# Designed miniproteins, single chains, continued (5): the designs that were tried, part 54

Each design is a single chain, and the fold is of that chain. pLDDT is the mean over its residues in the fold that is shown.

## One batch from the design tools (miniprotein)

Design m17855
Fold by ESMFold2-Fast:
Structure m17855 (fold): chain A 98 residues (1-98)
Amino acid sequence: MEELVPKEVLEKSRLLLDETIALLRMESYVAEPEERERIEKSLEILDRALELVKRAEEEGMPKSELIKRFEELLREAERLGAHPIAIETLREVIELVK
């Protein structure tokens, strides 16, 4: 039987993503141009991650599918040199869903 992501795990994942997004938005106000660009790219990836969690909350999603999609986002974030906090948040969500 394919196990769906539990509602409590999705709620916790959404809160983690929201907290990291808020933190990075605050940091962008005081960042130098190069760091601001890195933060903006990180926020784009985190917004996509948040939309995946919201879709899973609305429609249901198998654990394996959510993990796979987050691992794809994590690989993209690492290739783009995303902010360390963004990378850590994506990893934390993957571990929560497992």
Scores: mean pLDDT 87

Design m17856
Fold by ESMFold2-Fast:
Structure m17856 (fold): chain A 98 residues (1-98)
Amino acid sequence: NVTAGTSIGIGISKSNKKSSIDIATGFGKFAKGDPKYIPAAKKAIKYSNSDSQKAIKDALSKPKQDINDAIKIIKDGIKKSNKDSKDLITKGMNVLKK
């Protein structure tokens, strides 16, 4: 979903560097868990910063991970991010869960 991936990418770009990389890695692992989320991951790459783009790409290139572990990484990263980042990423993730 273009809207979900874009919101997640922008949200990642608005976070601090460590939270951006952690959330990006978790989202890449989440998308690797189910190929239907790959289009959203590609949009998130386009709209995030360079370090986060690399983190998503690296996660997508690795073997399939547990999706619940990926969600935990995303949630832990969001807790350390600012409100705007948290709101955008949470909205995008909720759209993808439909």
Scores: mean pLDDT 79

Design m17857
Fold by ESMFold2-Fast:
Structure m17857 (fold): chain A 133 residues (1-133)
Amino acid sequence: SLSPEEYNELTVKVQIEFARAEQEVDKFLQANPGATPEEIIAEAKKETVDKVRAYAEAKDGEGVVNAFIQGASLIASVGLRAGKSLEEIIAAIDELENEVIDILKEHNLEETAEKVREAHGVIKEVVANRYKA
C-alpha cells in the first residue's frame, strides 16, 4: 500500500499529466480539426499499449507506469472534454489497465503491475474530482 507521501507524489504526477494531456489534445485538434473523441481515444489506447509492450520487453517498470499514467490521463481528458459520463470515462481507463496488466503478467513484472494498479486508483480519484468541477 502507498504511504501518504507516495500517494501525494503520485497524485501530483497524475495532475501534471492531465495538464499535458489537455495541451496535447489542443495541438492534435489544431492539426486534425475533423478528429472525433472516439478516434483520439482509440489512438491514445493503441499508442499506450505499444509503449507498454516496448517497456515491458526492456524490463523498464518505471517506463510502463509512466506510459500508463500518460495514456490514461489523455483518454480521461478527451472524455471529459467530449462530455462523456463518468462511468464511460472510468470504463475506458479500466479497459486500458486490464490490457496493461495482461502484458505485465506475460513478462512476469508483478511489482510493476502493483504500481499500475496503485496509479489506476489515483487516476480514478483525479477523474472523479475533475468531473465534479
Scores: mean pLDDT 87

Design m17858
Fold by ESMFold2-Fast:
Structure m17858 (fold): chain A 76 residues (1-76)
Amino acid sequence: SERERQIRELMGEGSRKIAEKLRKKSLEEVTDEDLVKIWEEVFGKEVAEAYRQWLEGKTTAEDVQKKIEEEVEKKL
């Protein structure tokens, strides 16, 4: 569907922005808090919180993906 295409496109753009921010840091120096902050800057606080919970083993990667889709859809 057109909406699914738009969501995928915006998720891809966000993924590129995360990769660009990570390239400016050494992977050995990147902390979990640094990752959460990058995710917050790109997708917002709600996605960053879900990502933090995944890093802590409190949620699944699927739940984080659903949260990204929800927040991206709100911007359409």
Scores: mean pLDDT 76

Design m17859
Fold by ESMFold2-Fast:
Structure m17859 (fold): chain A 74 residues (1-74)
Amino acid sequence: SAREREALARIDEVREKLLELMKRLGKLDESRIAQLEAWVAEKKEKIRAGDEATIRQVERELEILNELLEMEKG
């Protein structure tokens, strides 16, 4: 669905922003990258297999995280 594609794209956007933040903070290492990739996989699975309430919860989590990441940039 369009909603699923939008949510998956938002997960990928947040992933890129988190990688860039870790790079800027000098915290980019294999362990942290693995943790981020595991988080991405978990959230994508929840979007693909979850009910409407689960999808709404993930969408809200992504919105909050994106807002915090934008605040961190100034």
Scores: mean pLDDT 82

Design m17860
Fold by ESMFold2-Fast:
Structure m17860 (fold): chain A 91 residues (1-91)
Amino acid sequence: MSVVDHMEKAAEYLKKALEKYPDSKLLHSAMTALTMAMGAYSEKDYELAIEFLEVAISYLKKAIEQGLAVEESKKAIEHLEKAIKMLKEQM
């Protein structure tokens, strides 16, 4: 899977999480950070993309602590961590 594939899979899991918890600021913040990471990646700003992916992971970890869409949040984190690893290997 490519970096884009992993970010898109994370977005799919975040959409499922938001369907269950539409008012969660943590899940909305994670989606915003992921969207910012995808934008940075499209501009080939890999350092900025990694920063936003790490921000998305931090919001998702807080969502898991609150019991919000735990399974979907964990799956999103797995894909975001793989995207970060691949980006670091390209730098």
Scores: mean pLDDT 90

Design m17861
Fold by ESMFold2-Fast:
Structure m17861 (fold): chain A 91 residues (1-91)
Amino acid sequence: SLALEGALRGAEAGLELARHLAGASKEHQAAVAEVLGERVVRAAELFDPELAREIRELMERAIAEGLASDDAAGVLAAGFEEIRRMLEEAR
């Protein structure tokens, strides 16, 4: 599915950006994660609305935990890695 491949690429991009944005503010990291997470959710909605809801809930939790953490980049990277695994399982 083109939508599934798009969602997977979005999750992989989120993981890479979380690693590269480790030196940025938590607020900046959260804002970027929110934009990328929304793109992944929109792509997932095209093939699996229930999976899209689960991804949205996970992303919202990861952003909240990242903002409360001393390692926002690590929390966000773990969130995107979990999303990537969920999408691979949907293949």
Scores: mean pLDDT 85

Design m17862
Fold by ESMFold2-Fast:
Structure m17862 (fold): chain A 85 residues (1-85)
Amino acid sequence: ASDFFGKLDEAIEKKDTEGILELIDNAPNEAYRGLVVAKVGELYRENPDDPEVKKIAEAVAKYIGVSVETLKVARSPLLPLYETK
C-alpha cells in the first residue's frame, strides 16, 4: 500500500526510531515487516558511521531478536518496488 511506503519514507527521513518500530509492529503482513527490516539494513550499509542510523539499526535488530550483522544483510522483494515509487 502506498500509505505504508509513505510512512516508511517519512520515518527514515526523520531518523525516527520509534516510528520505524511502530511500522514493524503495525505491518499488515510479513512481507511489509520484511520491507522495513531490509530498508533499515540498507540504510545501515550505506551510512555505517552515522550514529543515528546505528541507533536505528540496533533498536530494530533488538526488537526483532537478531544481530545487527544479520540486519545488515536483510533483503526484501518489496524493497525495489519501494525504491522505484
Scores: mean pLDDT 77

Design m17863
Fold by ESMFold2-Fast:
Order: sequence, then structure tokens, then C-alpha cells
Structure m17863 (fold): chain A 92 residues (1-92)
Amino acid sequence: ATVTATATASFTAKYDNARGSLAVMLSDLTSGEEAGSVAGRTLNKGDVLTGTVTITSDAPTATFRAAAFASELKDGKITLVDERVTTQTVTA
């Protein structure tokens, strides 16, 4: 039988010397699929972003990988300047 589980993942990202755009991607490691993504705002040096994302999974227990990426545009090139990765297991 199919069981639907709803999981809420919280994230916090702090960026030092970063300026650009933040993207947060959540992957459902139990199903092997992307659970969701959140595009953040333009980051400035010292910015801290905290948020909560609700994810729905067909498993009663799911493991999610939250990855936050900051990028900077310099001399026409995009450089990844900060990456925060968190793995969280949640149960509905």
C-alpha cells in the first residue's frame, strides 16, 4: 500500500565574503528524486538565510539532502563561492 508522509526540512545558510544568488535544493534520498528547490535572494557579505521547506514523500521515513549554493559574478564568469550541505532524516 502507498503511504504518504509529509516532512518539513529547515535550513540555515551563512555566507562570508559572498555576493550573488542563493539557491537551495532538497533531494529525497529515499526515493532518489528531487523533493523541491527554493531560489533565494541576492546575497551580500555576511548574509544569513534561514528557512523552512515542507516536503511530501511516499515513505513514512525519508532522508533529505539540503544543499545551498551561493554564486558570484566576476569578470563575466559565475563562481561558486559558498556551499552548505545538510542531510536530515525526518518521519511523518
Scores: mean pLDDT 42

Design m17864
Fold by ESMFold2-Fast:
Structure m17864 (fold): chain A 73 residues (1-73)
Amino acid sequence: SAAAEEERRRIVEQLRRQIDLLDEEMEKHADDAEKQRFLEIQKENLRDTVRLLLRQGRISPAEAEELLARIEG
């Protein structure tokens, strides 16, 4: 349905934005080892979220693969 496609699009766009913001924070704090460690934990949480959404059928396998690739860099 159109509503399901819109929800999926919003989820994917939100995740892309979160990944981009995380990458910006990691670049901004490149010299802060403690901050880098906490940001790596946030990367792990994003991977877990993507995998959960895929398992629930809320995003497609292709979208999950793209998002996981973006998280890995």
Scores: mean pLDDT 87

Design m17865
Fold by ESMFold2-Fast:
Structure m17865 (fold): chain A 94 residues (1-94)
Amino acid sequence: MEIVEGRVVAVHSDSPLVDELEIVVTLEGDRVFVSLRGKDPGQVVARQSLVSDSEWKLADEKKGLYVARRIVVLDIEVDGTTEQLVVEVEVVAK
């Protein structure tokens, strides 16, 4: 089963820092990464590899596509304090 797509479907955070960060889902080989990018272009401030251990649901029978959702917790250090960002990601595989 090969992961072909990943996207952010929900974000939960109490931190105002989230308003200044870009959340990006990227595919790198057979792995999905959730990354937080800072104010500087290309600067990655937190990154977590997503491995789906959720139940795969058949999304498209003719294409053989499966969908899973997973919650990813990203730890961000701000001024000596660790803040947590909870991101819900949808992953598509075939």
Scores: mean pLDDT 67

Design m17866
Fold by ESMFold2-Fast:
Structure m17866 (fold): chain A 87 residues (1-87)
Amino acid sequence: SDDEEFFLQVGALLHEVIEAVKEGVPAEEIIATVERFTARLKAQYPQYAELLDAVRARVIAAVRDGASVEELRALRRELLAEVRAAL
């Protein structure tokens, strides 16, 4: 279903962000990746555009603030729970 595929894609994005931070990828590069991924996903699932914009904003803010891997894992759990509740 679109809901299941959307949920899996959001999970994949959040996993990629955590792995990039673990590998020491610069924040600007991670933010660019998040923006490209969310733009593509928003075009594919326009019905979830507002939900995706909220996820994007919180992920970008955390990356800019220099969030640790542990903090990003907590954010991923929180965001996936919110996404699941909205589907």
Scores: mean pLDDT 89

Design m17867
Fold by ESMFold2-Fast:
Structure m17867 (fold): chain A 103 residues (1-103)
Amino acid sequence: ADEVREEVLRELQEILGVPEPSAFAEKVADVYGRLAELGVDPETLEEFRKLVLEFYRDGNVEAFKKAAELAIKAIRGEDVSDMPFKEVAEKFLELADEARARR
């Protein structure tokens, strides 16, 4: 069952042009852990989680952009709301890599 799910998710992400779902979920978990470590309030953490789940379930790229903007603002204090999606996504992936390196 899980193997079939992973295969379907892989095919869908190739169509959407996004990172592997398992790798993406791992990067999201790393960022979520960093937000929690910084003492971000539970309401903000839940908003981040909800936006990421909306992207993951529904392919809503705007929800991912909002989640990434929230994480970048909370971790780096940067307002990136006016930046293009690609640049925001790249900064989010850098945050995930930095969070992983701290483990």
Scores: mean pLDDT 70

Design m17868
Fold by ESMFold2-Fast:
Structure m17868 (fold): chain A 56 residues (1-56)
Amino acid sequence: NISDRIAKEAEKYDLTDSQRQEVIETALGWYEGLSLPDSLIGPLVAMAADIIIRYG
């Protein structure tokens, strides 16, 4: 399940519960919307976390 993999990847970052949900939603949206390969899940979550930590 891709959502579970994204959620697990998000656990690597120092996020509040609210920020973690926003990161998961953002990364999942990018993954599905752009039809990205599974190999990009790590980079996607990293980018989402960076954005959410700075602005969320």
Scores: mean pLDDT 82

Design m17869
Fold by ESMFold2-Fast:
Structure m17869 (fold): chain A 70 residues (1-70)
Amino acid sequence: MKSAVEYYREIDEEALKLFNEGKSYEEILDEVYRRLKEHPLFADLSDEAIRLEAERLVKYIRETKESPLK
């Protein structure tokens, strides 16, 4: 089982890759949500909590990509 930090790092990189491929925000959000929902680490979370976490991650990645201050 992956650590939470490592798992979030992988999702971060995957979302950024999808943005670079020209995927829509909605497509990226759906992919991240699916990934979180399928992962055993999140099995005890409600669908609502998983969706909110997916939205937070995708928003963070989007803002980081739009503003290359890092």
Scores: mean pLDDT 72

Design m17870
Fold by ESMFold2-Fast:
Structure m17870 (fold): chain A 80 residues (1-80)
Amino acid sequence: MDDVDINEALDILREKGVESEAYPTLYQALRELSDEDPDLVKQAVENLSPAQIERLNEAGRARDVERATEILREAIQKVK
């Protein structure tokens, strides 16, 4: 993924209820996933449940990049 794909994924996360405070953590998590297929990443974030969005907000408040990456990686595996 390039920065355009990462920002498109962040825009989807924003529309799904991710808080602005979480964006720096989620940007870093998406960078850790840069070798993933951008279309699969975008599909995965679009399919996140409200419970998964709340867990991403919790990771963002904690600045826990590793947890945010794990949540996103699990979501990607479900759409593969």
Scores: mean pLDDT 86

Design m17871
Fold by ESMFold2-Fast:
Structure m17871 (fold): chain A 66 residues (1-66)
Amino acid sequence: SDELSQLALQVQPVVRDVLEENLDLHGGLLNLISMGIAGEAAAQSKTLEEAIELAKKLAEEYVKKN
């Protein structure tokens, strides 16, 4: 839905910052992975605050595994 896309776009910068600070990821790959995580967080959340909190947790788990 358009609402889901809008929420994901608002959350992506938070994910991007976590990934960029902790992993050697840049450019297209950073954009792809950060948008994937942001989209997953947005799909499982009802508010921007919930989506940001979940997205940070998912990004931290991605960093831990990579």
Scores: mean pLDDT 85

Design m17872
Fold by ESMFold2-Fast:
Structure m17872 (fold): chain A 85 residues (1-85)
Amino acid sequence: KVELSEEEVERILENIIKTYEEILKETGDEQLALEHVRIVTGFEASNMTEESRKLLKKAAEKRKEEYPKVSEVILEVLDEVMKKE
């Protein structure tokens, strides 16, 4: 498991958002774009320390107004990963 800085976590979040926007633009399928967010977030979170996951949760909450559905999926996945330990 990797310990990430706030800057590194924000970069991961920006990459997730960028990929969501690219899939949505290319396919028009929001469900497919959100499923990709779920998969990538699960992979990234599983490789992070608990402290890094808390930083990602905080970063996603800050983006809630701009990307409400993306932030909701990220928070949901983080809660599931944290419960499974």
Scores: mean pLDDT 82

Design m17873
Fold by ESMFold2-Fast:
Structure m17873 (fold): chain A 62 residues (1-62)
Amino acid sequence: GAVSEEEIEAALEAYRELMRLSGKSEEDIEAGVERARELIKEDPEKTFEQLKGLAESGGIPL
């Protein structure tokens, strides 16, 4: 896929922000980000699109 490291990091940062807005603890946020990072390693295009969709639904543009 054509997803860059910069786009991946932007998506993970947006996901981290969404979890903070949802009232997640910093421990839960970091666990969620690590899980998302592992999913990106397995299927980068699908996982990026899912993170982008979540961010856009939460009002955070990517």
Scores: mean pLDDT 78

Design m17874
Fold by ESMFold2-Fast:
Structure m17874 (fold): chain A 82 residues (1-82)
Amino acid sequence: MEEVAREIAKAAQDAALSVPGVKKATATAELHPDDPRTVRVTLEIEADSPEAGLKATQAAIDAAREVAEKHGVRAVVNPIVK
């Protein structure tokens, strides 16, 4: 399960970093304390514009969900845009 959380975080981070105008993206993931089938992802994004930050957030959410569905778990992404 920790490996799945790591894979989800990596997918979210890589997707965010692929968006033009994103300077930095860091994702961390942990299992929900009351539900081990739910992975909580914290995504910190530094972007050149609000538009780039929004696109990066959406890309990260989509990537995290795809990986989560593949493993039969749910991903919840909490974006922090700076």
Scores: mean pLDDT 82

Design m17875
Fold by ESMFold2-Fast:
Structure m17875 (fold): chain A 83 residues (1-83)
Amino acid sequence: MSDAELQALADGLIAHVRALAAQIRANLASMSDAQRAQLRAGLQQDIALLQALRAQSTHPILRAALDEAIAIYQDTLAALDAA
């Protein structure tokens, strides 16, 4: 893949992660305890997978995108825990 194709993929990933985080935050107040526990478990699994991918990635574009995705999911998890 070209760097331009990698950047487009990275931008798409970040846009997707931001959209999911915004959807979770918008629905937070109406979620049951069971729904919040399920989302928490899912976010923890996704963070672990992204961290594993980050450890294997040496490309600057992919590293930056994975770092941002991890940060967004960690921030979303913290917001879920604070609710």
Scores: mean pLDDT 85

Design m17876
Fold by ESMFold2-Fast:
Structure m17876 (fold): chain A 85 residues (1-85)
Amino acid sequence: SPEFREAARGLRFAAALGDVEGVRTYAKKLIELVKKDPSLKEQALETIREALRLVDEAHRRGWLTPEQAEEVRKILEEAIKEIEK
């Protein structure tokens, strides 16, 4: 759906930029979309795992502070746990 594509894209960009509030907002949207349509579960999990990879890459390149990287990782890991329930 267009709403899923928007949320997934927003999550990836927010994660890469260390935008903690953006990550929180888009992760919440993905969780809500999966709760309404469980067929999106696999795509949502893959999107969140890609966001985690982008955070690690941005941190390695020095684009994110250690604090930004850790906070974003926690939000994404919590989103995975919520979706896998």
Scores: mean pLDDT 86

Design m17877
Fold by ESMFold2-Fast:
Structure m17877 (fold): chain A 62 residues (1-62)
Amino acid sequence: SNLDETLLALLERRGFSDETIARAAATLPTLDERQKIALGALLLSPEASDESLLAFLDRMLA
């Protein structure tokens, strides 16, 4: 979807590690729209790190 493409572009632009981007990309199709919007908000935060993103993805899968 357009939202998925936007989120992947944000991951690349922010300079997260290749491993983090790969995990996020694999998780993305399993997320609902609300979770994808929450991910977008995290990715737009200047405080977002590989650790915070991975923790977010782990919470969404639980």
Scores: mean pLDDT 81

Design m17878
Fold by ESMFold2-Fast:
Structure m17878 (fold): chain A 73 residues (1-73)
Amino acid sequence: SMSDGLAALDARLLEAQTLPPEQRLTQARNIRDELNALVKKFPPTTLDQVISVAALSIRIMGLEFDADVQLRQ
């Protein structure tokens, strides 16, 4: 389901935060691709689902940004 998929990606994102920047960036990109695939397979049908997808997307973007900044120093 959408909620099960979102929970799995959330847990994986939390684990990715503990990785070195290069691996963290790779995992963040993989998680984003999986989120896009999840939304395509299970389009959000409620406002709560839209908000959950948007919140996870923002968190992925933040993880990518932090990792990328550390790699560009």
Scores: mean pLDDT 83

Design m17879
Fold by ESMFold2-Fast:
Structure m17879 (fold): chain A 65 residues (1-65)
Amino acid sequence: AISEDPGDILKEALELKSKITEDDADEASKKAIAIAQEKKISDPTEALKEALKAALTELKKILSS
């Protein structure tokens, strides 16, 4: 499970840094942006938090597959 704390999300992302490529990060970012846009969150800060959570989730899926 992914933590709801943005600090924990960033820490997990840093731990994955050595295991991800720029292409993996770009793909995960594009998927995260699409998910955040689909939710139509009007608060920019909340939208950013959801995008970060989605990006980490997609990165974990890529590494687990």
Scores: mean pLDDT 67

Design m17880
Fold by ESMFold2-Fast:
Formats: structure tokens, C-alpha cells, sequence
Structure m17880 (fold): chain A 89 residues (1-89)
């Protein structure tokens, strides 16, 4: 639906902003000597977030409302994951 498309577009924008912030924070943590385990987990979370954003954009291109719902859930989970990593940095 149009509403789900708008929600997905909004969440993609929010996820991209959170991703940029997370990448900057990870770079600072690495420069400050954060543990390799924390850096590796951060990189994995960032990579997963990028994949989730890409899949969400593909969902918008297909026009399948079922894929929109799946993309919304996946993006929200990815945002939560980035926030958890930020809390540990």
C-alpha cells in the first residue's frame, strides 16, 4: 500500500542516517584502541545494515506489499542492532 511504501521510505532514510553515525562512531572507537572483538562486531552490524537497506530498496522496486512488510521488520531489527553496538562503544 501507499502507506507501507511511505513508511518503508522513511525507515530507509532513518537507517541510512543511523548507518552513517554508526560508521563514524566505529572509526573513532578503532582510532581510540577499542578491542578487536568490538570492532569486528561493529563491522558485521554495519555490513548487515547495508544489506537490509539494499533489500528494502529492491522491495520498493518490485511493488510487492508482502515484501514491504518483511523489509520494515528487517530494517527495524537492523536499526536496533546498530543502537546496541553504539551503546557498547
Amino acid sequence: SSLQQQQLQQLIQESRELLRRGEALLARAEAQGASQDLIDRGRATIAESRRSIDLAQQSLQTGDPRLYQQALITLQQSKDGVRLVEAKL
Scores: mean pLDDT 81

Design m17881
Fold by ESMFold2-Fast:
Structure m17881 (fold): chain A 108 residues (1-108)
Amino acid sequence: LRVGEARTYQDADYPDVAIAVRVEPAEAAPGERLTVTVTNTGTRTLEVVVSRVYPDGTREVLGRATLAPGESLTVEATVPADGAAFTIVATAYVDGVLAAVASVPVRP
């Protein structure tokens, strides 16, 4: 499977909110481990949730953290044994309000 390009959406009402997501390695076989790192690159403290999302909309939470500016959350995701495609999604919240989303597809 191949790790695709990261796509980020930021809410215009939260211009000081920013996150970056990195998924490594760039290629992984079924059953291998991916390392997902989410960094708060903005100037505001964020609650970050990292999830795995399948094409049918099934979602699995991989980790959560409160990240101050410059802090990172690292989580692990194992590639499904059947090689099924999925997307890593990081959602960032300010006082419970969704302020930014970053997504990275993982595909055959």
Scores: mean pLDDT 83

Design m17882
Fold by ESMFold2-Fast:
Structure m17882 (fold): chain A 75 residues (1-75)
Amino acid sequence: TPSGLEIFFDTLREMLTKYGKEEGLALVEQLEALAAAGASEDERAPLAQQLFSLLSAEEVAEINERVAARMAAAE
């Protein structure tokens, strides 16, 4: 069963590719590496802010809805 973090990062990669925002993929890789190393939310926040600055509010909402749906299905 995939972890919530695996679902989150896999969804981010899928949606960035769908939107043609592949420059965000390097930021996702950095965030995933920090999360795997046990970094706090505060340590990840600058990279997360940079990543989400590449996305419109509508794209962020779509990502959040897809993450929530996938996490619910994985329970």
Scores: mean pLDDT 79

Design m17883
Fold by ESMFold2-Fast:
Structure m17883 (fold): chain A 95 residues (1-95)
Amino acid sequence: SSSDQQNLNQSQQAYNNSNQVTTNATNDVNTNSSNPQYSFSVLNRATATNGRSRSTNIQNGNNSSSSNSTVINQYSQGVSDNSIDNSRRGQQVAS
């Protein structure tokens, strides 16, 4: 239905926004970290092993609030409910 298509578009836009927020939060954490490149390597390894990345762990940094983690989790759930897309992408944002 048109409502289903609208929900899919909303979820995809929310996912893109959440992914951008996660990237910005990671950059902020890495700015505070001694080895930003190493942090990205660890994240990639976790994703490769489980096909899933818990953004909440990244958001535990002093530059990331619980509010940001909550928003990312909400958007990730939306994407997961719309399994016609790459569910792995949704899981990479939050869980």
Scores: mean pLDDT 41

Design m17884
Fold by ESMFold2-Fast:
Structure m17884 (fold): chain A 75 residues (1-75)
Amino acid sequence: SLQDLFNQAIQNQDSDLLYNVSMNFLGTSISLGDTDQANQLMDQLDQAYNNGDIQTLIQVGQQAVDLYNQSLQQS
């Protein structure tokens, strides 16, 4: 699952996987109607990834997972 991949990426400190999985969660949130919040988090992920800031990637990635879970409950 995407959740399992996200947890694995944190354990391995894998910035590429953290970025890609977090973007996948946010893309699904957009599909479920949470466009504005997802776009803000996508911008934050892009900045963190380009800066090589893995701690911010983890933090913003957790927010992406939280938004995805909230979006599912609204559906």
Scores: mean pLDDT 84

Design m17885
Fold by ESMFold2-Fast:
Structure m17885 (fold): chain A 85 residues (1-85)
Amino acid sequence: SMEAIREEVQRIAEALRKAGYPRVEIINIITAYLLLVKGLSPLETERILQEEFGLSDIEAASRVLMVHAEKDPSPVLRILKELGL
């Protein structure tokens, strides 16, 4: 559900914050997680970034565009494993 995804995003963001990641990197990692690991659509991902991080429409779209072009989930999977997620 959308609620479960939001709770998961909040848990990942908190774990990254406690590990010393800055806000910009947290947003990038979560964007990659949603698109490349969870397989959410660009529009669903943009909505979550706007709601959870207060990004504007253009900021969210820009993040999604950059990450969606990459297609390799390996870096984000390694980070999640290090965080125990």
Scores: mean pLDDT 85

Design m17886
Fold by ESMFold2-Fast:
Structure m17886 (fold): chain A 70 residues (1-70)
Amino acid sequence: MKSPEEYLEELVKEIRERAEKAGLSEEQIKELIDEAKKQFEQALKVVDVETAKEAVLTNIEGQINRLKEK
């Protein structure tokens, strides 16, 4: 089974790839990653690692879409 740290690494990688494709700046990407890490840590207190990753990714993806549309 993957560790919570491995899921976090996958989450960060997915966020970075999606944000880069959306044309976000380095500053925006860093802010999204920092927020995702914080949200993931909080979610792990209540739900399992897979659910935590999915919930955080969905929330951050929504933010990327808003930023992409300017």
Scores: mean pLDDT 80

Design m17887
Fold by ESMFold2-Fast:
Structure m17887 (fold): chain A 100 residues (1-100)
Amino acid sequence: MSIRQRLIEVETLLGLARIARALDMPELERELLEEAARLLTELLRETDLSALSPQEKELLKRVVRELVRLAPELAKEPLELLLESDDPELVAFARELLEE
């Protein structure tokens, strides 16, 4: 499966979590957010982040920002993985989000 497809799956789960919140379905929202965080964390562990295309980096940043906004506690491990990456753009991005 491509990195872009995996990131789109995470983005879709985050979109569904927003809908679950709007419908007052907190258990479904939580399950969707936890699955999104799990898939994102697996992708970050398996991927050479320095090899990402600019478009893949922008999609990754968008997905991470949305997870931080919806569930900051679930975003902690993905942010720590970005900080440990060899990509200075992603390290700077993760530092900015952790300081907010």
Scores: mean pLDDT 87

Design m17888
Fold by ESMFold2-Fast:
Structure m17888 (fold): chain A 123 residues (1-123)
Amino acid sequence: SATEEAVEYALKLVEEGKSKEYAALEAALIVLNHYLAKLGKELIKDAEDLVKRLREYGFSDVVTEAIRRVAEGKGTEEDLELSLRALVYLGVLEGISGEDLLELGEAINKVLEALGLKPIPVL
């Protein structure tokens, strides 16, 4: 499943010396892209592409700067929570709804759990 792929990728990134916060954001992009592909939407390549897409929707610099800090390995858990919440909300704006939206949130929390990070509120 996309969730299992995301968890495995997050653990691999940490083993390769990446921060848990970076690994969580990258793994969350795998899950988001799974649902974007289902909708025939353009996939998000990386954190820089995520920042660009969020800016197109009018997200504030507070959000985009948090994502950049996480991508640079300098993000806090608070930066990660803000980044992941923004990623889920972007999914809503792109058309993810209902059971797919709940599955996106649950998959992200499974990634966080696997990394020993605090879960974010489920939608």
Scores: mean pLDDT 89

